# Designs tried in a protein design run: designed miniproteins, single chains, continued (5). Part 14

Each design is a single chain, and the fold is of that chain. pLDDT is the mean over its residues in the fold that is shown.

## One batch from the design tools (miniprotein)

Design m16455
Fold by ESMFold2-Fast:
Structure m16455 (fold): chain A 55 residues (1-55)
Amino acid sequence: HMDELIERTVAEIRAAPSVDAAKAALIRGVNEADSFEEQERLALAAAPVIAEKAA
């Protein structure tokens, strides 16, 4: 389900050793999403975590 995909992807982004690895995790999650709505929700959930790693 969507919530499981978001939680898994965010966890992978948090655990990523670099910003590039975090972006790769987001791309994998987006590719697993079944719809535009799911991709948008995933990107919105991931954005603040990636921003924190980039700072």
Scores: mean pLDDT 79

Design m16456
Fold by ESMFold2-Fast:
Structure m16456 (fold): chain A 95 residues (1-95)
Amino acid sequence: ALAAARAALLAAVQAFEDAYQAGIEVAKDPNATIEQLEEAKKKVLAARDALRAAVDAYVAAGGDPELAERVLRSADAAVEQFDILYEKKVKELEE
């Protein structure tokens, strides 16, 4: 049902936002280790993949493709911002 697919999409969006915020906190933490950064990146990418699956299911159920496109664009932009902070933090730790 469309309502169930929409609920699953909203849950996947929240899970992605939670993973993204946790990842940003690790990337900005002066005491973060490389292992914590790698785990944070793994969780952000896993949440993005789960969000993509939820978006695909939502569109297949008759959901709004424009909303789906905006959700994915927002998530991709967030991943790019996380990668910038991740790369900066890894370089600081390797110095």
Scores: mean pLDDT 87

Design m16457
Fold by ESMFold2-Fast:
Structure m16457 (fold): chain A 100 residues (1-100)
Amino acid sequence: SDALMEHQIESLIEELEELIELMKKENADEEFIKKLEELLEKLKKEKDFEEATKIAKEANELLLEYLKKNPNASLKIKLLVMSIGGETIVLESMVKKKKE
């Protein structure tokens, strides 16, 4: 179960890294990119699964705000944001089952 949560966090990290690189290629708002990079750095260092879930949720909220402000964002960005959102829900579900 801990291995599954670790794998889920690793998958989220990989998707966030891919999204950040895609956003940079598409000249997305530098402020949003910097905030995402800060959250990614925190997620990579976080060893507590509940705190990792909170960081992932903060990243997801930031990404949803980005899409609201940038309706012309590419389909690739939109699909990756949806994927990250789904993976975050899965992580939260796993952590809730492990809450003690």
Scores: mean pLDDT 85

Design m16458
Fold by ESMFold2-Fast:
Structure m16458 (fold): chain A 72 residues (1-72)
Amino acid sequence: GAQKLAAFYEEAAKLSEGEERELYLRLAELFAAGDAEGAAALILEEVEARDPSAVTPEVRAAVRAHVAALVA
């Protein structure tokens, strides 16, 4: 669940540096809070920053649904 994902991203942050570490710490905080919408939004923003064409309405819905299921 959410707590397991939070622990995973905290551990990943310890092995990372710079912007990657900051991203993992933000994800860990959101999952620890059970904030599925915030976590999904941050993931989608990162994907959009790299390739805006990859973020279709179907992908947005799928990411939100998947993250919500992981947090529940």
Scores: mean pLDDT 81

Design m16459
Fold by ESMFold2-Fast:
Structure m16459 (fold): chain A 99 residues (1-99)
Amino acid sequence: MMPWSEEEVKAFADALQDHLSSLILNDKSLSEEEKERLLKVLEKVKEALEKDPEMATKIAEAVRNNDLEKLKELLKEIASKVSNKEDYELFAKALDRIV
């Protein structure tokens, strides 16, 4: 696998946030409060990915290999470190539905 530059990691994190934000905003089962909480978790996940090139690389590999279970696992791992229990549980349930 080719090593990723800092610029490539940031571009990937931005693209991932844009995609997941779009899915969250278009989910009719979520309240406005739940959408706001999920977008806040997603922003923290993006910030964590920009600071962790190894994790960003693992997520990019999961996306490239269409390994949706691994993608969800890695995103949940990051979210668990950057959010409280209630916001984490909301994010994990939303992720299982949209991915």
Scores: mean pLDDT 80

Design m16460
Fold by ESMFold2-Fast:
Structure m16460 (fold): chain A 78 residues (1-78)
Amino acid sequence: SATAERIVALAEAVKGSFTISLSELARILGVSRPTVLRAARELAEKQIPGLTLVERDGVAELEKLGGEPVSLEEIRAA
């Protein structure tokens, strides 16, 4: 989907590792949370290396592995 492609492009633009809530990712992308959740599940099924959907205690987050942790402001700037 177009949203899944945008998530991958953002993850590639950010240099380093991060964990971001789907709600915050939805705000950055300008789409609804259910739209981001659907796209994140699509990416999880494709098993993109270093990019994981983490669901714990009802909270869904996207995690990018590899490199130094970056701030939310750095993700927004990408």
Scores: mean pLDDT 79

Design m16461
Fold by ESMFold2-Fast:
Structure m16461 (fold): chain A 81 residues (1-81)
Amino acid sequence: SKELQQAITLLTLNTTFTGDLIDIKIAYNKGEISKDQAIQLMDQTLAQYQDRLSAELPPAIAQRVIAEHQQMVAEYRAQFE
């Protein structure tokens, strides 16, 4: 169904976005990338997922998830030492 496809898309995009942010955080904590590089990669990841969410999901759902992703990036930025 359309509803099932949207649910699968939402779960997939949210899970992979979260995983990508965790990978960036791990790379930073291991000293593999600088803080500035980590911030740039998070911003790029946010932009890429915003484009995909807007293309693949209804506008109301896309806007909500984009806001959630923006909050997650802000929280990850605050954790950088």
Scores: mean pLDDT 88

Design m16462
Fold by ESMFold2-Fast:
Structure m16462 (fold): chain A 80 residues (1-80)
Amino acid sequence: SISKEIQEVIKKLQEEVAKLPEEDLDEKIRLSAERFAEIYKKLGNEELAELILELAEAEINKDEERVEEIIEKARELHEK
């Protein structure tokens, strides 16, 4: 379960993302990734934090192959 502090950060992030223009999808993706990366870094999972940032850039660049590679790597880390 996500801690109450993490849930509050997610709620604030959702409010910040909702304020951005709908056409500025790339900025919303980057902002979300940066906030989640900070959370995972604080939890001691720097590798997952880096993958989240890489995933955001791959999605912005429409690099479907890279997105699949990052998701696979994240899955392997989670199964450890």
Scores: mean pLDDT 70

Design m16463
Fold by ESMFold2-Fast:
Structure m16463 (fold): chain A 83 residues (1-83)
Amino acid sequence: SAALRALAEDLASAARDVGAVLDEQLAAYKAGRISKDEALALITAHIAAVADALKARYPELAALFDQWRADAIAEAERRLEAA
């Protein structure tokens, strides 16, 4: 359906956006411009804002976006720890 395609496109866009911000914060941390805690706080706030925007657009899928938020934050923590 057109609605499922729009959802898939919004999810793909959200994943690319969060990935780009995470890469930017990782680069800043590795360059010594920000602390690991600052990088994690910034990416966590950004992921929360993206999840909230998706929940506003698709309120029937709020639980899915809450899970996506949790998974995205866990991945960000893992990548910052590995950096």
Scores: mean pLDDT 89

Design m16464
Fold by ESMFold2-Fast:
Structure m16464 (fold): chain A 62 residues (1-62)
Amino acid sequence: MLNEMRVMDALRENPEEWLSAGELAERTGLSVSAVRAALRTLEAKGLVESRRDGRTTKYRLA
């Protein structure tokens, strides 16, 4: 899916950086809901990992 590719490309630019869904939406031009849907699919495939950082969830390449 195009949205998954765009999210993966943004994460590949900074593979050591933990990014929120909101930060990924700003970097990709996608809505936060589109980014969340893409992240759920990518995490289920084992391509992205997540962690809690305070009150938000952060994501990076697995």
Scores: mean pLDDT 82

Design m16465
Fold by ESMFold2-Fast:
Structure m16465 (fold): chain A 90 residues (1-90)
Amino acid sequence: MLPDEDEINEALALIHLAIAKKYGVTPELARRALELVSKIKDKERAIQLLKEMLDYVEQAAAQTTDPQERAELESVAKEIRDLIKKLEEE
């Protein structure tokens, strides 16, 4: 049997987080990881992965010398914080 879509989405989210940890995070990678994590049905697991991704995105925003990339990363960080808050309030 093919894996469940939720298991695939979690695996893909973990792969994106591993790439962010090893190579740094771009706005595109961060947005893709956010979309994948938002599809995970386990709220506690989703919150954990979102908090890890938020840390990488905030570090990347602080380290980038490109003002445009920084603005895009800060936008993604806000989206991640808003989603964490929404999930924690449920």
Scores: mean pLDDT 78

Design m16466
Fold by ESMFold2-Fast:
Structure m16466 (fold): chain A 86 residues (1-86)
Amino acid sequence: SDLEEVEKKVEEFLAKAKEANVMKPKQVLSYVSEDGKAYLVVIEYDAEKNAWRYYIYDENNELKGTKLSGDAKEEPIEVKLPPAPS
């Protein structure tokens, strides 16, 4: 779907921006779907949750989706690693 296509592009942008350490507190991006529909994406840092949230608006300025970035988890995840070989 158009929304899934836009979400994929946003997640790809976030992954690259995090890798390059160039994340900004707020960004506004424009995307065009394969069907030629224009979407406006607002990406904001949520300081309370310590995570990145984005909002997807269509060409009529209607909110179509909001999501917390899968790469920026709201809660710390405890990763259990196997013991190092001695």
Scores: mean pLDDT 69

Design m16467
Fold by ESMFold2-Fast:
Structure m16467 (fold): chain A 95 residues (1-95)
Amino acid sequence: SEELKKKMEELKKEIHEVLEELKKKLEEILEKNGREDLKKEISEILKALEEQLDKALENLENKGDVESMEQMLQELKEGVPVTIENVEKIIEEEK
């Protein structure tokens, strides 16, 4: 279905946008706290996470499993703010 394909493409786009926002906010936290030394390591971790998510999304897309894709987006939207808060706390505690 063309509508199903379009919805899956929109969900994939939104998931990537959430990951890009996470990357941007983590870079800002690292810069604010003088931890630019961690940028490369964090970037490599996020790249590995993105590659794993892309594989999972491809598998879900091949199955036409829109509900699981929507769940993944929702979990990322909820998990990203918590991850940011936890990283900020860890960096603050290392001072």
Scores: mean pLDDT 82

Design m16468
Fold by ESMFold2-Fast:
Structure m16468 (fold): chain A 96 residues (1-96)
Amino acid sequence: MAPLSAEEQEYLDMGRKLVEMLLDVEQWVADHSTGGVGDQSRRTADDLRDLLRRADEGDPEALARLISLGMAIAGKAPPTLEELRELEEEILERLR
């Protein structure tokens, strides 16, 4: 059973690639910086890695966040927290 539409899968793929790129940048900064800058980038890298892991596990919140990021980079208006929550609920309903 395919849990996502073709359009949602396309946005998910775009959002995932963006997060992977940001993770690589933050990890690079963490590895090459000391003090507070390195610590902040390491924390951000850990958060981004957790988001990707949760999405791979099929977490509807993580999937909705990645889809919303893909929509934003595709030239859509940034989603509100309310719109993101609605997308999460729709994904949950389709996975049932």
Scores: mean pLDDT 76

Design m16469
Fold by ESMFold2-Fast:
Structure m16469 (fold): chain A 85 residues (1-85)
Amino acid sequence: DLAEKEAAFERLFERALEALRAAGLSEEAVRLAAELARVSLEGERARRAGDEARAAELAERALELARRLEELGAAATVEAVLEAV
């Protein structure tokens, strides 16, 4: 059920944001991480709907956001926090 998966994702997402803030990330890095998570969820929705073109567009946006996090030096911290949550 997509709605149940979305609810579970929202709960994990809230925990992840709290953990990122507790880890001392800048508000800019937290916002980028939040946008990356949202784009990833939208990509899963597009894939489930069979919209491969939309899923590909969202995957490219996710890659751009991930690179911006790398430029801020936050990517490794975000990955470690999300893996721990």
Scores: mean pLDDT 74

Design m16470
Fold by ESMFold2-Fast:
Structure m16470 (fold): chain A 80 residues (1-80)
Amino acid sequence: SEEEALAYLFERLKAFGYDVSNEKVKAAATKLAKELSYHRYMIDKALEALELAKKSLEYFVNNLTDPKLGGYLAFANGLP
């Protein structure tokens, strides 16, 4: 989460000797936490999309190899 990313960044900045009570340091850390949270969210969404694509492919392969279900899907999709 954004709060977890911010807490992590403050701990790291403190370890590197930065003054985490400084308003500029707080602003920079907050901006970076938002960007990191957004990038993690996008990565998680891409992984979800890949998992759904895999399941969809397995479903179509399994149904296309069933002559009864394959024929139904071909008909429904307008394929002869």
Scores: mean pLDDT 68

Design m16471
Fold by ESMFold2-Fast:
Structure m16471 (fold): chain A 81 residues (1-81)
Amino acid sequence: SAEMEELIEELAEIASEVLSEEEVKELVRTIKDLYSKMSEEEQKEFAKKLRKFIEQLKSITDKEEKRLYLRIFHQELLELL
């Protein structure tokens, strides 16, 4: 969906500040892989969760903390695959 594409682009922009290009690409791929396996209802709930996570990341001023949160999020997503 257009909303999910916008959320992924925003997340990738924020992540690029603290993660390598390779890590950002892997995170985006993991999100797309999970989203493609979800039902319509699960996709809507996932979009809401992703938006809340992006808002949380924007509140973090420390780059090391932001990097840690992104890496934890990516690992949590990988465990769902």
Scores: mean pLDDT 87

Design m16472
Fold by ESMFold2-Fast:
Structure m16472 (fold): chain A 79 residues (1-79)
Amino acid sequence: MPVPDEEIIEKLKELGFSEESARMMLNSKANDIISKKPLKDKIVAPNGQLVSYEDYKPFYEKHKGLSVEEQLKALNEFL
């Protein structure tokens, strides 16, 4: 059974993503991975790479003021 969208969005918001950024990630190819509950300790980047919550938390805090597209671009460049 797929994980509810709201659960995934709330976890991404805890990492410093905006709701819009979290929804963009959820609607990407990453959705197939997220629906299998891989979010215990990891998230899926827009390019499909798995990243740890702890490693990327400082990155999210720096970028949470950017537009959704800029946040996703910066995340892809970081990975």
Scores: mean pLDDT 56

Design m16473
Fold by ESMFold2-Fast:
Structure m16473 (fold): chain A 70 residues (1-70)
Amino acid sequence: SYVFSEEGQREITEALARMMASILKLSGKPGVDISDEELLEYLIEALLSEPPLKTLDEAIKAAAEKHKKS
């Protein structure tokens, strides 16, 4: 129901992005020189991109590549 709605999927995606940003902050980020807030924004966009990304690693890589182009 809610988890399959556009609002539910967006909320879940945002929660996952926040979790990934927190993990990257705690583990260190060699080669990723961006703010936590900026990283969160890129991760959300990467997860919501078409086609959907397969893994968290792909989402993180896509966010980093987007930052490099910015």
Scores: mean pLDDT 60

Design m16474
Fold by ESMFold2-Fast:
Structure m16474 (fold): chain A 66 residues (1-66)
Amino acid sequence: SDEELETLAKVLLQLPAHAAVALANEYLLGHGRPPLDAAQQAELARLVASGDLAALVAFLRGLLES
């Protein structure tokens, strides 16, 4: 759900980039999705560093729709 993705994004924004990648991978695998590739890991790290909640939610939604 959108509320679930927003909650995940809020947690990811509080983590260092490496921990955010690890948590995002756990979430994706739990939803039957492949783990983040190198380009997606770099994008997640940039979004987490930016603090842009809306952009991070949109990125996570795109990963689940792929």
Scores: mean pLDDT 85

Design m16475
Fold by ESMFold2-Fast:
Structure m16475 (fold): chain A 70 residues (1-70)
Amino acid sequence: SAVDENIEKVNAAIEAKDLEALLKNMLLPLTAAMFTKGTGDKKIEEFLEKVAAFFESLGDVGAALSARNL
């Protein structure tokens, strides 16, 4: 799916520490996360935690908190 493809691109951006690529590809998976909140989708939960951990590693505690509370 397009969501799965964008999650893979975000994971690659995190590994490369490429903030621009992460921001470009994160919108669709974040939108999916908003609509699947509470459904127990482990792939979306893992995606959100990886994004949160990445922002936390950059010192952006606010962005990390936003991702974890989505």
Scores: mean pLDDT 76

Design m16476
Fold by ESMFold2-Fast:
Structure m16476 (fold): chain A 98 residues (1-98)
Amino acid sequence: SLEEIKKIIDEFYKKVKELIDSDPRVTPEQREEMKSLLDSLKKTIIDYLEKHPGDKELAINALKGFGRTLISWATELGVEELAARIKEIFDEALEKLK
């Protein structure tokens, strides 16, 4: 359902945001930039889902893009453990959408 998909996305968002907020290897500037990106991506996905509530496949593809962007960012920062943790949360969210 739309509500279940929104809940999965919200749980993914909250878990990733908490990791970014608590990781001492992320600078304050990088943290603000990533949280801004995270907020923007979540809003885009939720807005899309509310306009197209039957399009679960598109929601899954949007979440895949979202997760790849976040993992790529963390990898480029050289924070391998953060990238790995984001990937774990991302894989869990994708599994729940099956």
Scores: mean pLDDT 79

Design m16477
Fold by ESMFold2-Fast:
Structure m16477 (fold): chain A 67 residues (1-67)
Amino acid sequence: MDELGVDLARLGAAGLSGTTMRTYVLHEFFGLSQDEVAERLGLSRATVSAHLRRAREALAANADREL
C-alpha cells in the first residue's frame, strides 16, 4: 500500500475540496514544484501553498485523532 491511498482517504474524510486534493497529489506524489502545480491547475503559487498547508494540517489533525 502506498501513502497516496491513505492520504486521499483522510483528505476525503476531512471534507477537503477536489482542488486541495489534486494540489497535494501533484506536489507530494508526482514531485511537481509549487509553480508547476500552479500552472497545471490555473492557480497562483500562493494559492497552491495555501492548499498544500490545508491538506497537511488536515492529515496531521486526522492522524492525531486516530484512537
Scores: mean pLDDT 71

Design m16478
Fold by ESMFold2-Fast:
Structure m16478 (fold): chain A 76 residues (1-76)
Amino acid sequence: NEREAQRLLEELRDGLVQAANELRRFGYSDEEVVDTLTWAILQVAAGRGIEIPESEARRAAKEALRRAKEDPNAVR
């Protein structure tokens, strides 16, 4: 369900940005960060019985990395 997928991605948004910043501090490349976050999104979705296309998960991962680069201190 597209609505469940979008709701999950919205719920995960701040956590994904935080995770992207943390992975970058550990010296992971942009590609490694995107792949790691894509995998994490798909795992969370599977655990909740929500279907998300890999392309949508990857898009969310790329957006999280973009936002992390804009504000490296974006943690509450």
Scores: mean pLDDT 83

Design m16479
Fold by ESMFold2-Fast:
Structure m16479 (fold): chain A 74 residues (1-74)
Amino acid sequence: EEFQKRIEEARQALRDYARELGKKEAEVLSKLDPETRELVLQSMRDAATRSPFSLYREEMRVRLEAVEEELKKK
C-alpha cells in the first residue's frame, strides 16, 4: 500500500502539472487563428486517445480539459 500511495501522489502531481500546463497552452492557443487552434486541439485529442502509454493519455486528457476550460472563459 505504501507503493500504491506513492504512485497515487505522483499521479496527482502529474495531473496538477498537466492542468497548469494546459492553462499556459490555452494562453498561446487563444492568440492563434481558429483554424490553427483547432488543428492543435485535434492533435491533443488524438494523443489523449491513441498513445499506447496510459499515463501519457491521462496527462494529455487533463491538459486538453484545462485548455478547453480556459478557451471557453476567453
Scores: mean pLDDT 76

Design m16480
Fold by ESMFold2-Fast:
Structure m16480 (fold): chain A 83 residues (1-83)
Amino acid sequence: ASELERQAAVYETAAGILEVAGDWYAEQGNFEEAARSYETAAELYEKSADLHEQAGNTVEAQRSRKKAEEARRKAEELRDLHH
């Protein structure tokens, strides 16, 4: 893989860890921390997507953008339902 693709994988791994943390906070009833974790995961997926675009890997960039959208949607849903 290119260096850009390797860096993208690092951001995707970090985003995945934050999604797991968000799920855990949500299970504990800490919806504010859960929303923050999902928001940060979305930002990291967006960074990964940007790196994939720079590497010319449009398919992986689209997948990462979709994951960012889904994480951001989870955060917004928690904020809308629990604020």
Scores: mean pLDDT 87

Design m16481
Fold by ESMFold2-Fast:
Structure m16481 (fold): chain A 116 residues (1-116)
Amino acid sequence: TTVNLTIANTTQTVEFTSRLAGGEVKTVTFEATFKATSSGNSPSGAQVTATFTATVKEEGQPEVTTTITATGTVDASGYATFSAEVTFENRAAGVADVTVTITATPVTNQTSNQNS
C-alpha cells in the first residue's frame, strides 16, 4: 500500500502512525516541493538534491534513522519536486503501532553549478 504525503516548502517534520501486523512491511511514498534559490541565473532545468531523514519508532525497540537523498528538477517557476520512499516493518510478534517521523530540508542556494 502507498500513502502519499506532501511536505511544505520549508523545513518540516511530518509524523504518521500505522498499525501493522507482526512482521508486516509497509512502504510510504512522500512528496515535497521546495523553492530553489539562485545567485544569478534562473535555476530552471537544474538538477537539485534534497535530504530527508526518516526515523522509525516501534514500542520496545530502538529507533532506526535512515537518511534519504532525492534529486529533483527545477521547473520554470523555480520549484523542485522530490519523491522519496520509506519502508518500515513491525518487528514484534503481535500487532503494533509504528510511528514514522520524516524531516525534510528545503532546497537553498542551488546554482547552475549543481548540473554536473
Scores: mean pLDDT 66

Design m16482
Fold by ESMFold2-Fast:
Structure m16482 (fold): chain A 98 residues (1-98)
Amino acid sequence: MPSLEELFEQIEKNGATTELIREIIRLVAPDRDDGLLDLEEVRRLIRALLPDVEWSDAEVEELVRKFDKNGDGRLDLSEVGELIGELLAEKLGRERQA
């Protein structure tokens, strides 16, 4: 399977398709087949996209709350897609400043 970095590159080139988001979820949460990410799995995703950026637990919790539209403390496939879009925008912004 492709790495998280390769999947992020595919999303930047082809858009955040359901198939690409599902594959990211499988890499971040390989022991889960429910298509949902919890707080720890979201933290792993953030570290993969922005490894040089230190995120506090409170910042990760705030991101989850921002995209967790149903309030269950977990992100579904659609919510993960929105989160990845936000993280890629942040990554591109930082790359332009470097």
Scores: mean pLDDT 73

Design m16483
Fold by ESMFold2-Fast:
Structure m16483 (fold): chain A 109 residues (1-109)
Amino acid sequence: LEEEEKKREELVKKAFEDADIKVSNYIAQNPNISIEEYNKIRDKFYEEAAKKYGVPVEDIKRLDVERARAELEAFPRLSRKSVEYIRQTVPDPELVAEAERRLAEALAA
């Protein structure tokens, strides 16, 4: 509604995106990380982003919750990666064709 609110919202989104990239990179390098270690690293990067962009860390945490909800809503049963896995591991050409058809329909919609 107000320009100041829009500016703050944009900064929160940038802070979240910056922190999320750092968290994702850390997890990619440390795939066996515990939940406790994950939470500590996430909180550290969120605090650093909050300071860098001058936004409350609570606003960044709120966006994380909203993203998690959106991801659960938007989970397609089949993805390109899932179809590729089926193609590589299943010797049944009919099952592979069915998976490819469903992916094509999902991408065309």
Scores: mean pLDDT 68

Design m16484
Fold by ESMFold2-Fast:
Structure m16484 (fold): chain A 96 residues (1-96)
Amino acid sequence: LEKVKELLEKAAEELQKAADAADVFNEASITMQLIRVIVLKRYAEKMSPEELAKLLKEAAERARKLAEELKESSPEAAEHLKKAAELLEEAAREAE
């Protein structure tokens, strides 16, 4: 669980960097993903390993989708979203 929390904190840092790099029209979507990651970290200890892993995989998918959507308009934001997705995927593996 400690490793999951560490990875979620790093994912939140990358999502913040993505939000900072994004244009004003995309900042809201990225900030919503950041809030979801913060909430997941808060409730990680109260979830089953299976539930936590599933929610982390879903969060990673959302981050990857945003990265693909923004890769031409906000390449710096897209790069940070990809890093966040990788960290969330690692957290999902650790949660199992």
Scores: mean pLDDT 84

Design m16485
Fold by ESMFold2-Fast:
Structure m16485 (fold): chain A 85 residues (1-85)
Amino acid sequence: SPTQQQLQQIASQVDLLNGRALRALGSGDKDYAIKTLNEVRDELERLRQQVESLRTPENQDEVDALLDVIDLQLKQLDRAIKYLS
């Protein structure tokens, strides 16, 4: 379905954002890392809202699973930003 394709596209974007965060952390540039992690956090928060908007009676478990992944990544980002600051 179009909704299923959108959820899969968002999941792929979440994976790319996680990779971007990891590369920024490995850069050795603290200011660059903080800036990039804040940008990744803002993008993940936007994607979280999009995932919630795609909720239907038929896809509850899939939406909840993707939201759990996003929420875990947001918690990890918040901890990393705090550690670097």
Scores: mean pLDDT 91

Design m16486
Fold by ESMFold2-Fast:
Structure m16486 (fold): chain A 62 residues (1-62)
Amino acid sequence: MKVVIKSASDLLYAIESAEPDAEITLVRDGKETRFTRGDLTAEEIISLAKNAQEGDVLIIKE
């Protein structure tokens, strides 16, 4: 699944809907950061949402 981030809610909903073993790639200004959904804490998810920028792309592989 590929999600273009428009708001913090878009990021939260995309991550919450992902399986624990899903690989999530955040693309920001052409840079990729990869993490596993199950390794994220609630604090880390909230931090990602607060730092979200318009045009960020989230790629979820199950």
Scores: mean pLDDT 77

Design m16487
Fold by ESMFold2-Fast:
Structure m16487 (fold): chain A 88 residues (1-88)
Amino acid sequence: SELERLIAEARRLLEEIRRLIRELHAAIAAGDRARARALLREIDRKLDELDRLVREAEALDPSSREAIFLGAEAAVYRMLLWELRREL
């Protein structure tokens, strides 16, 4: 279904975001501020894409537990990035 496709795309994007966050932590630990800022921008872009996919999934099925959980995870990562950006 279209909903299943959107959820699958959102999950793949979330896995990419998790990888980039690990790279961000490594860049911060190395003191590479330029790389850290570039990674923050890339993660912000991917979180915006994730939010769009979640909204599209919710529009198809407002009771989708998968979409609700993905939206919650995106919110947690945005909070994490806000904290990390503040430390750079």
Scores: mean pLDDT 87

Design m16488
Fold by ESMFold2-Fast:
Structure m16488 (fold): chain A 71 residues (1-71)
Amino acid sequence: SAVEEAVAAGRRLGAALRAGDVEGAREAIQSMVEAGALTDEQAARVIAAVDAGDWDAAGLHAAGGMARSGL
């Protein structure tokens, strides 16, 4: 289901952020958009934070987007 895909992608994002894995984080964010957990605008903010090396901001933006989606 889309919810299960969103949760799995969110877990992959969390793991990538903890590891400092920029490529893994970008892939997980794309999966979250496809599952409806993040809008394109929310995903762009998370990606900008990842590219800047601001892992805390990336995590907060992703969590905020998921909360708005009821996830």
Scores: mean pLDDT 80

Design m16489
Fold by ESMFold2-Fast:
Structure m16489 (fold): chain A 72 residues (1-72)
Amino acid sequence: ETYEKIRKNIEEHWLKLIEEEGVEKVAQRIIDNPNLPEEVKKEARRALEEGLDPETFAKRLADVYVEYLKKK
């Protein structure tokens, strides 16, 4: 329950940023952010390489970040 709500909130947050700034700019900011885990940066690199749509990119970021939170 709690992780499902957190995941949805994270997905909605990322989707808003991607809709405002675009996939490329958001992905680059994630890659350049020293405070984000490497798993999240890897998904940002994939978004640039494969040309992911905003919805798919936001969903993948949320899923990876929630898995990171479960591990600490």
Scores: mean pLDDT 81

